# Ledger of designs, part 48: designed miniproteins, single chains, continued (3)

Each design is a single chain, and the fold is of that chain. pLDDT is the mean over its residues in the fold that is shown.

## One batch from the design tools (miniprotein)

Design m9759
Fold by ESMFold2-Fast:
Structure m9759 (fold): chain A 59 residues (1-59)
Amino acid sequence: MDAEVRAAAEKAAAGLRAAGVPEERVRQFLDTVERLLAEGKATPELVENLAVREYLAAA
């Protein structure tokens, strides 16, 4: 896994949990990041965009 993308995903997951996003949503977010990494499509910007979607879904 790309180290920069993994660090961004860890930071985003911690932020989502701190914001009260359900663990099921955080797990799905992390699964999506892992899939995108396997496809060579993951970037730190994409990880941030996915995290924003989870914040909006929790509202």
Scores: mean pLDDT 79

Design m9760
Fold by ESMFold2-Fast:
Structure m9760 (fold): chain A 104 residues (1-104)
Amino acid sequence: GAMAEREAVRRFADSVADAIVTLLEEAVKNPEKREEALQAIRNLADGLAAYGPEGVEALRRVKERVQKALDEFAKKYNPELAQKLRDEAVRILDEAAARGEAAV
């Protein structure tokens, strides 16, 4: 039912957020991995957006988790690199959400 599907998308979104946070932490620690990480994030975001309205709503929650993680990475690692990754990751997530909204 719709409630079970919403719960499944929510769990998938949590896994996507965890994966994106891990990719971003690696990219802050190793700038050579930045382009690879951003491409992987785009693929994950597009995959979540493909679930339609539930995926688009989940992307908004993923964005909040990603923003918080990058704010912590700015304190722990390099604030300039973390801010640049924050801007790029937010843009990727917003573009995926907009494509998902346009498809519905």
Scores: mean pLDDT 83

Design m9761
Fold by ESMFold2-Fast:
Structure m9761 (fold): chain A 75 residues (1-75)
Amino acid sequence: KEELAREVAEIALEVAERAAREAVEAGRISEEEARELIEEARREAEEVVRYLVANKSEEEIRELLEEARAYKAKA
């Protein structure tokens, strides 16, 4: 159950890291701002794992994992 929650959080973090890099390349934010956003996303990822493990069933987490994979594919 925790492993599935971690996969959801890891995919969300990968999407955030990609978005931050794209924003830097587009000149929208600095490299320092991108690092701060990524660090914030890492902290939020840990909270997401704890929330999912405490409040969601394994089947619900599997459904969220499929949604996260779809988001990653679009990003």
Scores: mean pLDDT 77

Design m9762
Fold by ESMFold2-Fast:
Structure m9762 (fold): chain A 94 residues (1-94)
Amino acid sequence: DLVKLVEQSVDDLIEVRKETNPKGFKYFKEGGETYITYYVTEYRKDEPSEIKEVTVSLKELKREILETMLEEALKRNLDQEVIDAIKELLEKYS
């Protein structure tokens, strides 16, 4: 099932992002939705880089990953079945 394989790939990419983040991910729930707080390095031309806190819903993060996957699949002319599986998951996380 290509949909399950794509969904697993999204989960695997989230784990990679968690492992490569300086402080990992913090999870919390609000209004029935799961949110993630993580940290990004902001670079400035003439100043030391700083770490900024970012909060997104898990749904928003999964959507961002799926949109990137769709762009790459289209760019590489992957099979229509792969494209359809990514689109199905995008509708689920819309």
Scores: mean pLDDT 79

Design m9763
Fold by ESMFold2-Fast:
Structure m9763 (fold): chain A 86 residues (1-86)
Amino acid sequence: MKFEFTLKEGEESEPVKLPNGYELRAVARGDYVTVLLLKDGEVIARVVINAETGEVVEASPEAQGKLKVTAKREGDTVHVTVEVKL
């Protein structure tokens, strides 16, 4: 499954409801975007990406194989693409 978010600095995405009680959220702070995978309201996986460089700077072990994140800054907004495998 593939999802796209457009965020301004300090914004959090609306939750994306996924099958089996999973949710996807993205939060932009400064040059970084944090992508969260939740199960029944609990964070089970996270990825932090630098939107200026496109580098993943932090990924939880649980995110490996489940989340692929890319991000690009355009002016005052960040475009985030998340691929989810559950």
Scores: mean pLDDT 81

Design m9764
Fold by ESMFold2-Fast:
Structure m9764 (fold): chain A 66 residues (1-66)
Amino acid sequence: ELEEVIKKLEEAVKEGKKPSKEVLEKAAKILEEEFNLPDLAEAVRKAKESFTPEQAKALVELLKSL
């Protein structure tokens, strides 16, 4: 699941497109449930309407570093 989320976020970054709300919600759930980062998960959820490709790139790097 984490690998698929990273792949979809990387595809959005490559295409210069906003990630889907479904992918962002899956990323938030992984941060909350698997890595015990609920504050970061909430930040992703709150930003999902305005999430930029640059923010998606930062999220990819973060998920790869965990």
Scores: mean pLDDT 79

Design m9765
Fold by ESMFold2-Fast:
Structure m9765 (fold): chain A 90 residues (1-90)
Amino acid sequence: MVEERLREIIAKMEEAARLAEEAGDKESAEVLKEAARKVKELVEEGDYELAADLAIRAAKAVILYSKSEEVRKIAEEIKKEAEEALKEAE
């Protein structure tokens, strides 16, 4: 279940990165793309707690700095799901 939730989070991060790029928010797009890549690597290694923590941190940064309301909304969803994943992994 934790692995499935983290895979859904990775997909949302990739979608959020695409939307950020379309909105001209290149910085948020780069943060989300890099975080999605690292979270995927951690999931493949079985480091679910680190994967969830990284997703939370990336989402928090995007929520604070993104100028796109749509990107912030998806980042808030990512943060909430990642917090649930972290609780399940602990």
Scores: mean pLDDT 85

Design m9766
Fold by ESMFold2-Fast:
Structure m9766 (fold): chain A 75 residues (1-75)
Amino acid sequence: SKDAELEKVIDELAKILNLTPEERQKLLEAFKNDQQQFDEIVEKFLETAEALYREGKEEEAQKILDLVNKLIDLK
């Protein structure tokens, strides 16, 4: 189901980005109820991926980009 896919993507993002349980819940709530806050959180994830790419951590950066794209596609 779409909800199961959403939970999986958010869990993978939480793991790779070391999100707290509170930050994970905020992302889920923003996805469902607050487009502006969701866009702000996504922008921060993309900035993190860009920083990792500049540090030579290309595989980790690409994983974040792939997960963010999946999250947006679920909208």
Scores: mean pLDDT 88

Design m9767
Fold by ESMFold2-Fast:
Structure m9767 (fold): chain A 83 residues (1-83)
Amino acid sequence: EEEVIEAVRFIGEQALKSLIKAAEDPENKELYLESAKTLIDAGRYLVEEAEKRDPEVGERARQVLDETIAEGLKKYEEIVKKK
Protein backbone atom coordinates (compact mmCIF):
# COMPACT_ATOMS: atom_id res chain seq x y z
CA GLU A 1 0.00 0.00 0.00
CA GLU A 2 2.79 2.45 0.92
CA GLU A 3 4.59 0.97 -2.10
CA VAL A 4 1.84 2.35 -4.38
CA ILE A 5 2.21 5.84 -2.89
CA GLU A 6 6.01 5.62 -3.28
CA ALA A 7 5.61 4.50 -6.91
CA VAL A 8 3.20 7.36 -7.68
CA ARG A 9 5.55 9.87 -5.98
CA PHE A 10 8.50 8.56 -8.03
CA ILE A 11 6.50 8.71 -11.28
CA GLY A 12 5.31 12.25 -10.47
CA GLU A 13 8.87 13.41 -9.72
CA GLN A 14 10.10 11.94 -13.03
CA ALA A 15 7.27 13.74 -14.87
CA LEU A 16 8.24 16.99 -13.10
CA LYS A 17 11.88 16.53 -14.17
CA SER A 18 10.80 15.86 -17.78
CA LEU A 19 8.69 19.06 -17.79
CA ILE A 20 11.64 21.10 -16.50
CA LYS A 21 13.91 19.54 -19.16
CA ALA A 22 11.35 20.38 -21.88
CA ALA A 23 11.53 24.05 -20.82
CA GLU A 24 15.34 24.12 -20.49
CA ASP A 25 16.16 22.15 -23.67
CA PRO A 26 13.91 23.36 -26.54
CA GLU A 27 15.81 21.18 -29.07
CA ASN A 28 14.44 18.06 -27.32
CA LYS A 29 11.18 19.63 -26.05
CA GLU A 30 8.86 17.21 -27.89
CA LEU A 31 10.68 14.17 -26.47
CA TYR A 32 10.55 15.47 -22.88
CA LEU A 33 6.88 16.50 -23.14
CA GLU A 34 5.95 13.06 -24.54
CA SER A 35 7.90 11.43 -21.67
CA ALA A 36 6.07 13.60 -19.11
CA LYS A 37 2.68 12.73 -20.63
CA THR A 38 3.46 8.99 -20.57
CA LEU A 39 4.53 9.19 -16.92
CA ILE A 40 1.45 11.24 -15.93
CA ASP A 41 -0.85 8.73 -17.69
CA ALA A 42 0.88 5.83 -15.88
CA GLY A 43 0.56 7.63 -12.53
CA ARG A 44 -3.15 8.29 -13.07
CA TYR A 45 -3.72 4.64 -13.97
CA LEU A 46 -2.01 3.49 -10.74
CA VAL A 47 -4.11 5.94 -8.68
CA GLU A 48 -7.36 4.64 -10.23
CA GLU A 49 -6.39 1.00 -9.63
CA ALA A 50 -5.37 1.80 -6.03
CA GLU A 51 -8.74 3.54 -5.41
CA LYS A 52 -10.57 0.37 -6.51
CA ARG A 53 -8.66 -1.71 -3.93
CA ASP A 54 -8.38 0.83 -1.08
CA PRO A 55 -10.07 4.25 -1.46
CA GLU A 56 -7.96 5.78 1.35
CA VAL A 57 -4.65 4.75 -0.26
CA GLY A 58 -5.96 5.87 -3.66
CA GLU A 59 -6.90 9.30 -2.27
CA ARG A 60 -3.41 9.76 -0.79
CA ALA A 61 -1.76 8.65 -4.05
CA ARG A 62 -3.96 11.04 -6.06
CA GLN A 63 -2.98 13.98 -3.84
CA VAL A 64 0.73 13.20 -4.22
CA LEU A 65 0.45 12.88 -8.02
CA ASP A 66 -1.71 16.01 -8.50
CA GLU A 67 0.54 18.18 -6.30
CA THR A 68 3.73 17.02 -8.05
CA ILE A 69 2.26 17.55 -11.55
CA ALA A 70 0.98 21.03 -10.59
CA GLU A 71 4.46 21.97 -9.32
CA GLY A 72 6.04 20.70 -12.55
CA LEU A 73 3.65 22.68 -14.74
CA LYS A 74 4.24 25.83 -12.68
CA LYS A 75 8.02 25.47 -13.04
CA TYR A 76 7.66 24.79 -16.78
CA GLU A 77 5.68 28.03 -17.25
CA GLU A 78 8.11 30.10 -15.15
CA ILE A 79 11.13 28.90 -17.14
CA VAL A 80 9.43 29.36 -20.54
CA LYS A 81 8.22 32.90 -19.70
CA LYS A 82 11.68 34.02 -18.51
CA LYS A 83 13.48 32.73 -21.62
Scores: mean pLDDT 82

Design m9768
Fold by ESMFold2-Fast:
Structure m9768 (fold): chain A 81 residues (1-81)
Amino acid sequence: MSRKQTLEFEVKQLERGVDLLEEQLATSDLSEEQKEKARKYLEEARQHLEEAREALKQGDLEKAEEHVKKAQQAYVQAQKA
């Protein structure tokens, strides 16, 4: 698989993960404060995924990879909240 194809796959997987976690969060019995904290990290993940998609459109694989890593970090923090 090319570097671009790998990054496109990673972006799609993270977008799906963020969507699933958002759905789980909406139906959970967590406190409003815990939900707000988790959603803030999910918003950070979404922002980085949008930047990664834009970088991929421009052919900037270095920038895309950096934003994918930042999105992964935010997603992990959302899961821990």
Scores: mean pLDDT 86

Design m9769
Fold by ESMFold2-Fast:
Structure m9769 (fold): chain A 64 residues (1-64)
Amino acid sequence: AVVPALVELLKDKDSGVAFGAAGALVKIGGEEARKALEAVANNEAEPARVRQIAKMALEGLEKR
């Protein structure tokens, strides 16, 4: 339930909120967070800024 809520916050117009959600997804980690971030990063319907935030979060997960 937490991962879907954080994915919605990634789409927030406030960059601080979006980056906070990305950081929380990285801290939670695991397969669900990774798959959710991959889905957002590869969804061309999402704005480029949202996709870039998701890609940065995925890089954070790879370092764990």
Scores: mean pLDDT 79

Design m9770
Fold by ESMFold2-Fast:
Structure m9770 (fold): chain A 92 residues (1-92)
Amino acid sequence: DKEKEQEKLVEELIEKYRLLLEAQLALADGDFEKAFELIKKLTGKTPKNVEEAAKLLQEEVNKLIEEIDKLSQEYQNKLGLEMGKLRDEALK
């Protein structure tokens, strides 16, 4: 069922985006312990330094973009709304 597959992908992409956003904010705040733990959850790898952390996050961003491009426009719109809500909540 293509619709159920897209729904599952959207849920997975929302969770990946949430972790990615939290990791980016933690790096910006200098909370390297939190950032590295979040990156480990995203990638299965613990960064050795800030440069490696930034590279791993960029790789996950690139993968997220590729997966979004596989969605129909309707599901891209739904994902965009949920990503917007997560961003607004994180920046409070």
Scores: mean pLDDT 82

Design m9771
Fold by ESMFold2-Fast:
Structure m9771 (fold): chain A 57 residues (1-57)
Amino acid sequence: MVNEEGVKKIPDEELEKAARVVGVHYGVSDEEIEKILSLPVEEQKEALIEFLRKVTA
């Protein structure tokens, strides 16, 4: 399981793997994860953190 602090420490090349893991773990559709992964890399990490805040509230 990844948390917000863990996501901040993920290298950019591992962001896709982290987003996929979050999608499987929280039971969200591939379509929702693909929306995050369609963003520029700089925005993907922030979007993944915001998503984790929403699903772990």
Scores: mean pLDDT 72

Design m9772
Fold by ESMFold2-Fast:
Structure m9772 (fold): chain A 93 residues (1-93)
Amino acid sequence: ELEKVLEEFRKKLSKIFKPEEIEKLIELLKQLYKALEEGDGEKVLEIVDQLVILLIEALSSLSSEEQKKLADELNEIISETLERIKEIIKKKK
């Protein structure tokens, strides 16, 4: 289930990010899933901070107009992916 969610996430970001950046995001999402599954709130916050930093870094190389449009699209993709991860965790417990 998680692998399918991460594969769809990879496909959606392939037009926006370089493969190396996508793999870093995938790794952070895997760590987030594990932290949420274990109920480790401190680690969840640490991983969320890392995700935010990575997204800001990726967006900072774009024009202000492109940053705004891309930020909206990324927020939708990230929110959908996190919601699906939460659903998987709820079903597993």
Scores: mean pLDDT 75

Design m9773
Fold by ESMFold2-Fast:
Structure m9773 (fold): chain A 65 residues (1-65)
Amino acid sequence: SREDLIEQIKKMIEEAKKRYPDNPEVDELIKEAQRLIEELKQHPDNPELVAKLKELFDKFKEILS
């Protein structure tokens, strides 16, 4: 679900902050994810925003592996 995906990304953001506290590329990815989550609050049923969230999830998986 969208809520499950958002929760997973929030956990990944916290992990990324711990592993890469001074990495500008990771900081930009975190900002993008936070912006998208806020946008989804305003447009909860937007499938394009959900697709972007899945893409961000994959990017976080890549940097955390």
Scores: mean pLDDT 82

Design m9774
Fold by ESMFold2-Fast:
Structure m9774 (fold): chain A 56 residues (1-56)
Amino acid sequence: GPLGLALAMKETGLSAEQVREIARRLAAGVSAAELGREFGISPRVARGIADAVRNL
């Protein structure tokens, strides 16, 4: 949900634009693990963003 996205942004320093890019790439089938490596975030945080986006 929105709270999960806000928490992930605060925890990782990601901008809203970066979160949108992560969301777009997750929707395109890129794995949370790959995005975690690319953006320097943990796989857990990337999965949290994926889950939050799916619930939006």
Scores: mean pLDDT 71

Design m9775
Fold by ESMFold2-Fast:
Structure m9775 (fold): chain A 60 residues (1-60)
Amino acid sequence: DEEELKAKLKQARLVLTDPRHRDTSISALAYALGFKSLGAFNRAFKKEFGKTPAETRKEA
């Protein structure tokens, strides 16, 4: 479901930019959102937002 995937990616971006979650590992976040691998999460996130999760966190 493309809409559900997009909603999960938006939720991930909120967690990545929240100072209260700076110690949450990106891989743990990916698996918590139901992604099969960190690689799948990174590809989906970059396709949606133009940046990787790690890049998004560094710029927050």
Scores: mean pLDDT 82

Design m9776
Fold by ESMFold2-Fast:
Structure m9776 (fold): chain A 57 residues (1-57)
Amino acid sequence: MSPEELKKRKEEEEALLEELEKKYGDEIRAISRLPKEKMLEELEKKDAEAAKKLKAV
């Protein structure tokens, strides 16, 4: 993946996490501070659809 595409994906991931924070609050804030692999695992437990979206980005 090019640096340009990586930056775009990172922005999309951040946008999704921001939306999730708005819906679920502090739980998502804690999860968003984890490494990506762990973050995806915890999100899948809370909201499998959101985790799928984040993984696809």
Scores: mean pLDDT 74

Design m9777
Fold by ESMFold2-Fast:
Structure m9777 (fold): chain A 67 residues (1-67)
Amino acid sequence: SSFEEAVNSLPPELRDEVLQLEESIKNGDATPKDIIALVHRLRAAGVDEETIGIIVYGLLSLYAKTS
């Protein structure tokens, strides 16, 4: 999927952070505020806006299904 390709394009530390947030969303332990914080970290690390958009869409879609 485009989400998996986007996540796999990240440096290992950022990839781990995205996957940890995905797990937290599945467990009901995350809020939209956590997704916003991740966006700021990805931008600060120089990740492009298209890749950030794909990741955010995937995480928000997951959040909508679990909440």
Scores: mean pLDDT 86

Design m9778
Fold by ESMFold2-Fast:
Structure m9778 (fold): chain A 91 residues (1-91)
Amino acid sequence: LAEEARRLAEEAIRAAREADELYKKGDITGAIGEALRAIGLGLQAGLLARRVGRQQEVADILRRGAERLRKEGRPFAAKVADAAANNALGA
C-alpha cells in the first residue's frame, strides 16, 4: 500500500515533467492534460497513504520532486508537482 502510494507520487512527478515539456513545445492542451493527470495521481497517492498514516510522506516526495524540477529550470512542472502535493495532503 505505502509502496503503491510512493509509485503514484513518482508517476505524478513524471507527469509534471511531461507537462512542462509540452508547455515548452507550445502544446498547451497536452500540457494541461498532463498537469491534470499529475494532480489526480497526487490525490490518489494521498488517499492511499492516508489509510496507513503516511500522507505527509507522499506530500514530501512530491515537494522534493517539485524542488528538483525547479532546479532543472522547469518552474511550470514544479508548480504542477506542488499542486499534486497540496492535493495529496488534502486527501
Scores: mean pLDDT 85

Design m9779
Fold by ESMFold2-Fast:
Structure m9779 (fold): chain A 95 residues (1-95)
Amino acid sequence: MMEKTEKAGKATLESAEGVIKLAEYVSEIDKEKGEELKKKAEEVKKKAEEALEEAKKDPSKAEEAFEKLREELIELASISAEVMGLLTKHLMDKK
């Protein structure tokens, strides 16, 4: 369980960092929306870091941490879809 929790945590953190960078690009196009999406992705990163730290301090919480990481990854997927939608729209509007 702990190995799966660590792998899920690392994947979630790396994915969140990628989404944060894309949201920063969105903020150059739509400042308000880009900043909103960046804050949401940063919140996912913070929660993922907290879940990993809890599991490292108490391995009996590794399964609970894994479920929290899964929920955060689902939230991150939603944020990522919105970021990609905004970027795609911007590219299509540039004729």
Scores: mean pLDDT 82

Design m9780
Fold by ESMFold2-Fast:
Structure m9780 (fold): chain A 89 residues (1-89)
Amino acid sequence: ITSAKDIDDILQNIVKEKPDVIVVLNVGGATLQKEGSKYSNLEEYYTAVFGAAKVTGAKVIAEVTDLDNVPVVKKVGEEKGVDYDILIT
């Protein structure tokens, strides 16, 4: 994923395919701040992903390499009421 458009296309495919499980790979905050991204921070990114999961009824497995992502995933998952797991790698 190199741009906001790539993320939007993936989220559209999630809604279309209605998967039972969504695996989200670790994303650095700095990556989301790159030119062309519409997501200003990790919270907005995870909010979009968990929003797609809530619409489809999917479970989320959030792979986290950067431990700073853990509190963001927990906050968004709890706020959206989505079934989620955190996989620390």
Scores: mean pLDDT 69

Design m9781
Fold by ESMFold2-Fast:
Structure m9781 (fold): chain A 66 residues (1-66)
Amino acid sequence: MVLSPAEARVVGGVLREKRAAATPPLSQREVAERAGVSQATVSALESGSRPVSLETARRILDAVAA
């Protein structure tokens, strides 16, 4: 299942906030490396520019929280 645009906006906002709150702040590339996905996938989740699966979104959020 892929995230709807509304779900992607909420998840993307949380991801951006968590990246900025990290010390030091994490780039999209660093989160992508931790999650085992491309930077384009992280960018897509934050912007809602293309569909991202719930599994991939969860992996990205887990990676930024670690």
Scores: mean pLDDT 76

Design m9782
Fold by ESMFold2-Fast:
Structure m9782 (fold): chain A 82 residues (1-82)
Amino acid sequence: SLEVFERKLEEAERLKEEGKKLFEEGKYEEAIELYKKAKEILEELLRELERVGAPPEVLEEIRKKLKEIEENIEKAKKKIAE
């Protein structure tokens, strides 16, 4: 249902924001773990939406959010490599 979709999307955003807070605290490995959880939720959601033939605009929104998460993971990994 749309409500379940919105709830999963909210969960992914919550995990992303928690990851950002951990990143600000210098807890990069813990931040990556939360970002990866958010990524998994968004990837599952994208697969479900593609399966049911969701509009291109909805798919693009989820792909944009995935890109943001992937960029956050890359930034945290670069900090660990310092």
Scores: mean pLDDT 87

Design m9783
Fold by ESMFold2-Fast:
Structure m9783 (fold): chain A 81 residues (1-81)
Amino acid sequence: MKWPSEEEALYTALRAAIAISTGDGDLGGNFMTPEEFKKKLKELEEKAKELGIEVKFEEKDGVTTITATSTKGQTVTETAL
């Protein structure tokens, strides 16, 4: 797949963060094992890096936060328990 814009990359990062915390079952699957998720995160980070987007993943105090910052300074942060 190709990254059409920084917005799509940021959205994908948020979806990954949600998948870690909630196990989204609405799409016919509660997402992946922790190993598969780590692989997805790596792919996301690599693609975002090619677009100049910085992706930061942080887990603290039982709260998982993912932050993605575009080259234009647009920042998207998602927090999940």
Scores: mean pLDDT 58

Design m9784
Fold by ESMFold2-Fast:
Structure m9784 (fold): chain A 60 residues (1-60)
Amino acid sequence: STRAEFLALAARFNEAVVNRDIAAARAELARLKALADETGDPLVRGAVATGEHLIEQLEA
């Protein structure tokens, strides 16, 4: 299901962020963005926007 796919990707993204693995976080964010583009789900789109902001903060 789309919800299960979203939760799995979000969990992997959060793990990468906690580990400060920017490359892994960007890879999982790209997968979340693809899911957002495929589904048009506002929740997934919101998660992508939040994820982009978190990566920008990690790079600062």
Scores: mean pLDDT 85

Design m9785
Fold by ESMFold2-Fast:
Structure m9785 (fold): chain A 64 residues (1-64)
Amino acid sequence: MSPEERARANLRALAERGGLDSPELRAALEELEKHFRTEEDRELLERAREAARRRTPVSEEGSR
Protein backbone atom coordinates (compact mmCIF):
# COMPACT_ATOMS: atom_id res chain seq x y z
CA MET A 1 0.00 0.00 0.00
CA SER A 2 0.96 3.62 -0.42
CA PRO A 3 3.14 5.34 2.19
CA GLU A 4 0.27 7.68 3.03
CA GLU A 5 -2.10 4.75 3.52
CA ARG A 6 0.45 3.03 5.71
CA ALA A 7 1.08 6.20 7.70
CA ARG A 8 -2.63 6.63 8.33
CA ALA A 9 -3.08 3.01 9.34
CA ASN A 10 -0.09 3.22 11.64
CA LEU A 11 -1.30 6.46 13.20
CA ARG A 12 -4.76 4.99 13.67
CA ALA A 13 -3.35 1.93 15.40
CA LEU A 14 -1.27 4.15 17.66
CA ALA A 15 -4.28 6.24 18.59
CA GLU A 16 -6.42 3.20 19.34
CA ARG A 17 -3.70 1.40 21.24
CA GLY A 18 -2.60 4.38 23.28
CA GLY A 19 0.55 5.34 21.48
CA LEU A 20 4.09 4.19 20.99
CA ASP A 21 7.15 5.76 22.57
CA SER A 22 6.71 9.41 23.46
CA PRO A 23 9.61 10.77 21.38
CA GLU A 24 8.96 8.48 18.41
CA LEU A 25 5.23 9.09 18.45
CA ARG A 26 5.69 12.85 18.52
CA ALA A 27 8.19 12.76 15.68
CA ALA A 28 5.87 10.56 13.67
CA LEU A 29 2.92 12.85 14.32
CA GLU A 30 4.89 15.88 13.15
CA GLU A 31 5.91 14.18 9.93
CA LEU A 32 2.55 12.54 9.35
CA GLU A 33 0.84 15.90 9.71
CA LYS A 34 2.50 16.96 6.46
CA HIS A 35 0.95 13.98 4.69
CA PHE A 36 -2.49 14.49 6.22
CA ARG A 37 -4.50 16.85 4.07
CA THR A 38 -8.07 15.98 4.93
CA GLU A 39 -10.11 16.66 8.03
CA GLU A 40 -10.27 12.93 8.69
CA ASP A 41 -6.50 12.77 8.78
CA ARG A 42 -6.40 15.70 11.14
CA GLU A 43 -8.83 14.07 13.54
CA LEU A 44 -6.81 10.87 13.44
CA LEU A 45 -3.71 12.90 14.23
CA GLU A 46 -5.44 14.49 17.21
CA ARG A 47 -6.49 11.08 18.49
CA ALA A 48 -2.91 9.90 18.30
CA ARG A 49 -1.74 12.99 20.15
CA GLU A 50 -4.20 12.31 22.92
CA ALA A 51 -2.93 8.75 23.14
CA ALA A 52 0.63 10.04 23.31
CA ARG A 53 -0.38 12.30 26.16
CA ARG A 54 -1.56 9.35 28.21
CA ARG A 55 1.63 7.53 27.32
CA THR A 56 3.85 10.25 28.71
CA PRO A 57 4.18 9.78 32.49
CA VAL A 58 5.76 13.21 32.77
CA SER A 59 2.31 14.57 33.46
CA GLU A 60 1.92 16.97 36.34
CA GLU A 61 1.86 15.33 39.75
CA GLY A 62 0.49 16.94 42.86
CA SER A 63 0.07 20.14 40.93
CA ARG A 64 -3.32 20.46 39.35
Scores: mean pLDDT 59

Design m9786
Fold by ESMFold2-Fast:
Structure m9786 (fold): chain A 60 residues (1-60)
Amino acid sequence: HVGDPERARRLYERIYEALRPLVPDDVAEEIAGEAAARAMREGLSEEEAIRLAVERAKEL
């Protein structure tokens, strides 16, 4: 799934939606972008990417 542009966009959207109730929109966008990029580089699952993004949001 690494190198799939549709997967990268789908990851971003799903992570962003998970973060929306936790942080402001601009912060959610930043964290979602970073988590999606990391997931594509490291081959993380969608569930792992969401979990890492949520953990980061909780530290703010």
Scores: mean pLDDT 79

Design m9787
Fold by ESMFold2-Fast:
Structure m9787 (fold): chain A 65 residues (1-65)
Amino acid sequence: MLGKVRLRALHPVPKTGDDDLALRKGEEREAEVLAENSSGVLTVRDLATGEVLKVPRSLVEVTPL
């Protein structure tokens, strides 16, 4: 699914290549889905910051906007 979504973290989402978290448990972000790979990893752009994130679909709830 491509387009604007609300992401809610069901579990902490690690930031790719970093010790930092992209999303904390319970955190919500509005984002644009740019791609989804065959492993269920979403490439999203944060609508507030413009940052591109890699988010495993299993760790988040995705709600279309």
Scores: mean pLDDT 76

Design m9788
Fold by ESMFold2-Fast:
Structure m9788 (fold): chain A 86 residues (1-86)
Amino acid sequence: MSREEAEKLAKEVLELAEGLIEKALKEPLEEAIELLEKLIETLEKEIELLKTDTSLDEETRKLLIEAAEKAKELAEKKLKELKEKL
């Protein structure tokens, strides 16, 4: 994968995660919490898979991990905000 393709994919991963967070926030509070917890779990699994993926070059892997970690941080921040409203 080229650096340009990796940067584009990383941006798409972050934009997809942001869209999923926004969609979750439109659901009833309990369902929104469950959706965000599931998203965080999915992102954690993807980060671990990326860390062990020897088929990716180091720069591509780093960019994808950084995008997934940023998406996870956004989801965790929103989850905390929702739990404070309980």
Scores: mean pLDDT 82

Design m9789
Fold by ESMFold2-Fast:
Structure m9789 (fold): chain A 64 residues (1-64)
Amino acid sequence: MEELLNEALEIVEEGARAGRINEGLAKALELIDSADVSEEEKKKLKEEVIRVAQALARAAGQTL
């Protein structure tokens, strides 16, 4: 679970650095959806990833 969250967040951060946070967020959410974890854990992971992506988008002046 922690490894999955870290990998998803790294994908979002790479997207933000490339000026493509939308692509980064989409890839991170796809990674979480494909993972062998419970639906409840997927929901929590997606909420955290979206929260971080929104914060990064605001800081970088990018649109989600």
Scores: mean pLDDT 81

Design m9790
Fold by ESMFold2-Fast:
Structure m9790 (fold): chain A 73 residues (1-73)
Amino acid sequence: SAEEARRRAKEKEEEKKRKIDELNAQYEQTILSVQKAIDAEHPNLSGDERNKLFSERMAPTRKAYEEQLKAIG
């Protein structure tokens, strides 16, 4: 029925949202972990040097995050 189709569509949308929310939470946790690691390993870095190192360390995680978002749709 049209009502069953709408129910399935809503469940699929909620599942998709849950996956996106989980990916966002994991990505944010990785950001915090990388920042903390850089601060611990290189406490005397300038802001520019810290930002460069952060971007370099985050590159593979950012790529994986973008690929997973595409897979979810």
Scores: mean pLDDT 86

Design m9791
Fold by ESMFold2-Fast:
Structure m9791 (fold): chain A 76 residues (1-76)
Amino acid sequence: SRLEELEKRLKELEERVKKLLADPSLSPVQATALSLILTGAQFNLELAKKTGDEKFIADAESDLEVLEEMIRELEE
């Protein structure tokens, strides 16, 4: 299902965030920004799972796209 694909995506991005946060070269500002965006994505996906509301599913997809772009930029 679409929710299962989003859950899988979130788990993959969580692992990448974990690796970035373990890197001592990552600034405190970057670490804080990553953590806030990740928390927002987790929250919206949890709401999507509990409500089945298309709005929260769409919000979760958007949050995951923003998170992935931020991760990609920091990995470069």
Scores: mean pLDDT 84

Design m9792
Fold by ESMFold2-Fast:
Structure m9792 (fold): chain A 67 residues (1-67)
Amino acid sequence: LSPLEQAILDHLAARPGRVVSPRELAEALGVSQATVSRHLRRLAERGLVERVPGRGYRLTPAGLAAA
């Protein structure tokens, strides 16, 4: 994982079961929403996060193991 992808997984792992928006992640990590959204799509392709339509993203069991 890239350092930013690891930071995203760590943020979500600290909040188990929580749906987190790209805006919240961008604010927490000090990066743009576009940057976070691009990395979230890659993490979702790997099955490490799942998209919740209209809400954001949450950690999968595989993502928790990778965090």
Scores: mean pLDDT 83

Design m9793
Fold by ESMFold2-Fast:
Structure m9793 (fold): chain A 70 residues (1-70)
Amino acid sequence: SAEREKVLREVAGDILRIAAEFEASRAEDPELAERIRETGERLREALAAGDDEKAAELGEELSRLMKEAE
């Protein structure tokens, strides 16, 4: 159902935000850490809103930022 899909998107967004916060806390560059944290929060919001296009863009951005943190 659409409601179940919405719940799954919200849970996924929360998990990704927590993962982003964790990676940000480990990043040595404070500017990169803040960008990771902000992008994770925006991704959570996009997923909760059902904005699949924005979620995809933010997911790609978060992936790139987290790779930079390595």
Scores: mean pLDDT 82

Design m9794
Fold by ESMFold2-Fast:
Structure m9794 (fold): chain A 88 residues (1-88)
Amino acid sequence: MREEVDRLVEEALAVIHEAADRSDLESEIRLTMLAMGLSTVRFIEDPEEAARALAELAERAAELAEELGFEEAAERLREIAERARALV
């Protein structure tokens, strides 16, 4: 489970950074704040709690990506959230 959570965090961060690179400064800041939150998931000792935190943060990142018009990024982030939920 821990290795799977860490891989999903890396995938989510890659999606968010790709969207941020294509964004204006305001959108980049908003996306980067969520990326910082996702990075902290790796420091949650309980892998089940880490998986739940990842699912919640990935859903929030998907909502922001959709709001900003990054529909493909939003879809990928929702898939990551579903995969994280499946680990619990």
Scores: mean pLDDT 85

Design m9795
Fold by ESMFold2-Fast:
Structure m9795 (fold): chain A 58 residues (1-58)
Amino acid sequence: SEATELAKEAGRAMQEGKLEEALELGKRAVETGREQGDSEGYTQGLAALQEAKKALGL
């Protein structure tokens, strides 16, 4: 799904040290998953968002 792809991009940004980009991609994954009723994409987006927040000390 689009949300799942955004969550994967957030993971990629994390590996590259682009933490702010990873945070924004994670937020977009959550938003897209919720908007489209995609529970899997929403869950993966939440995981990516939490990981990015933790890395940023948020």
Scores: mean pLDDT 83

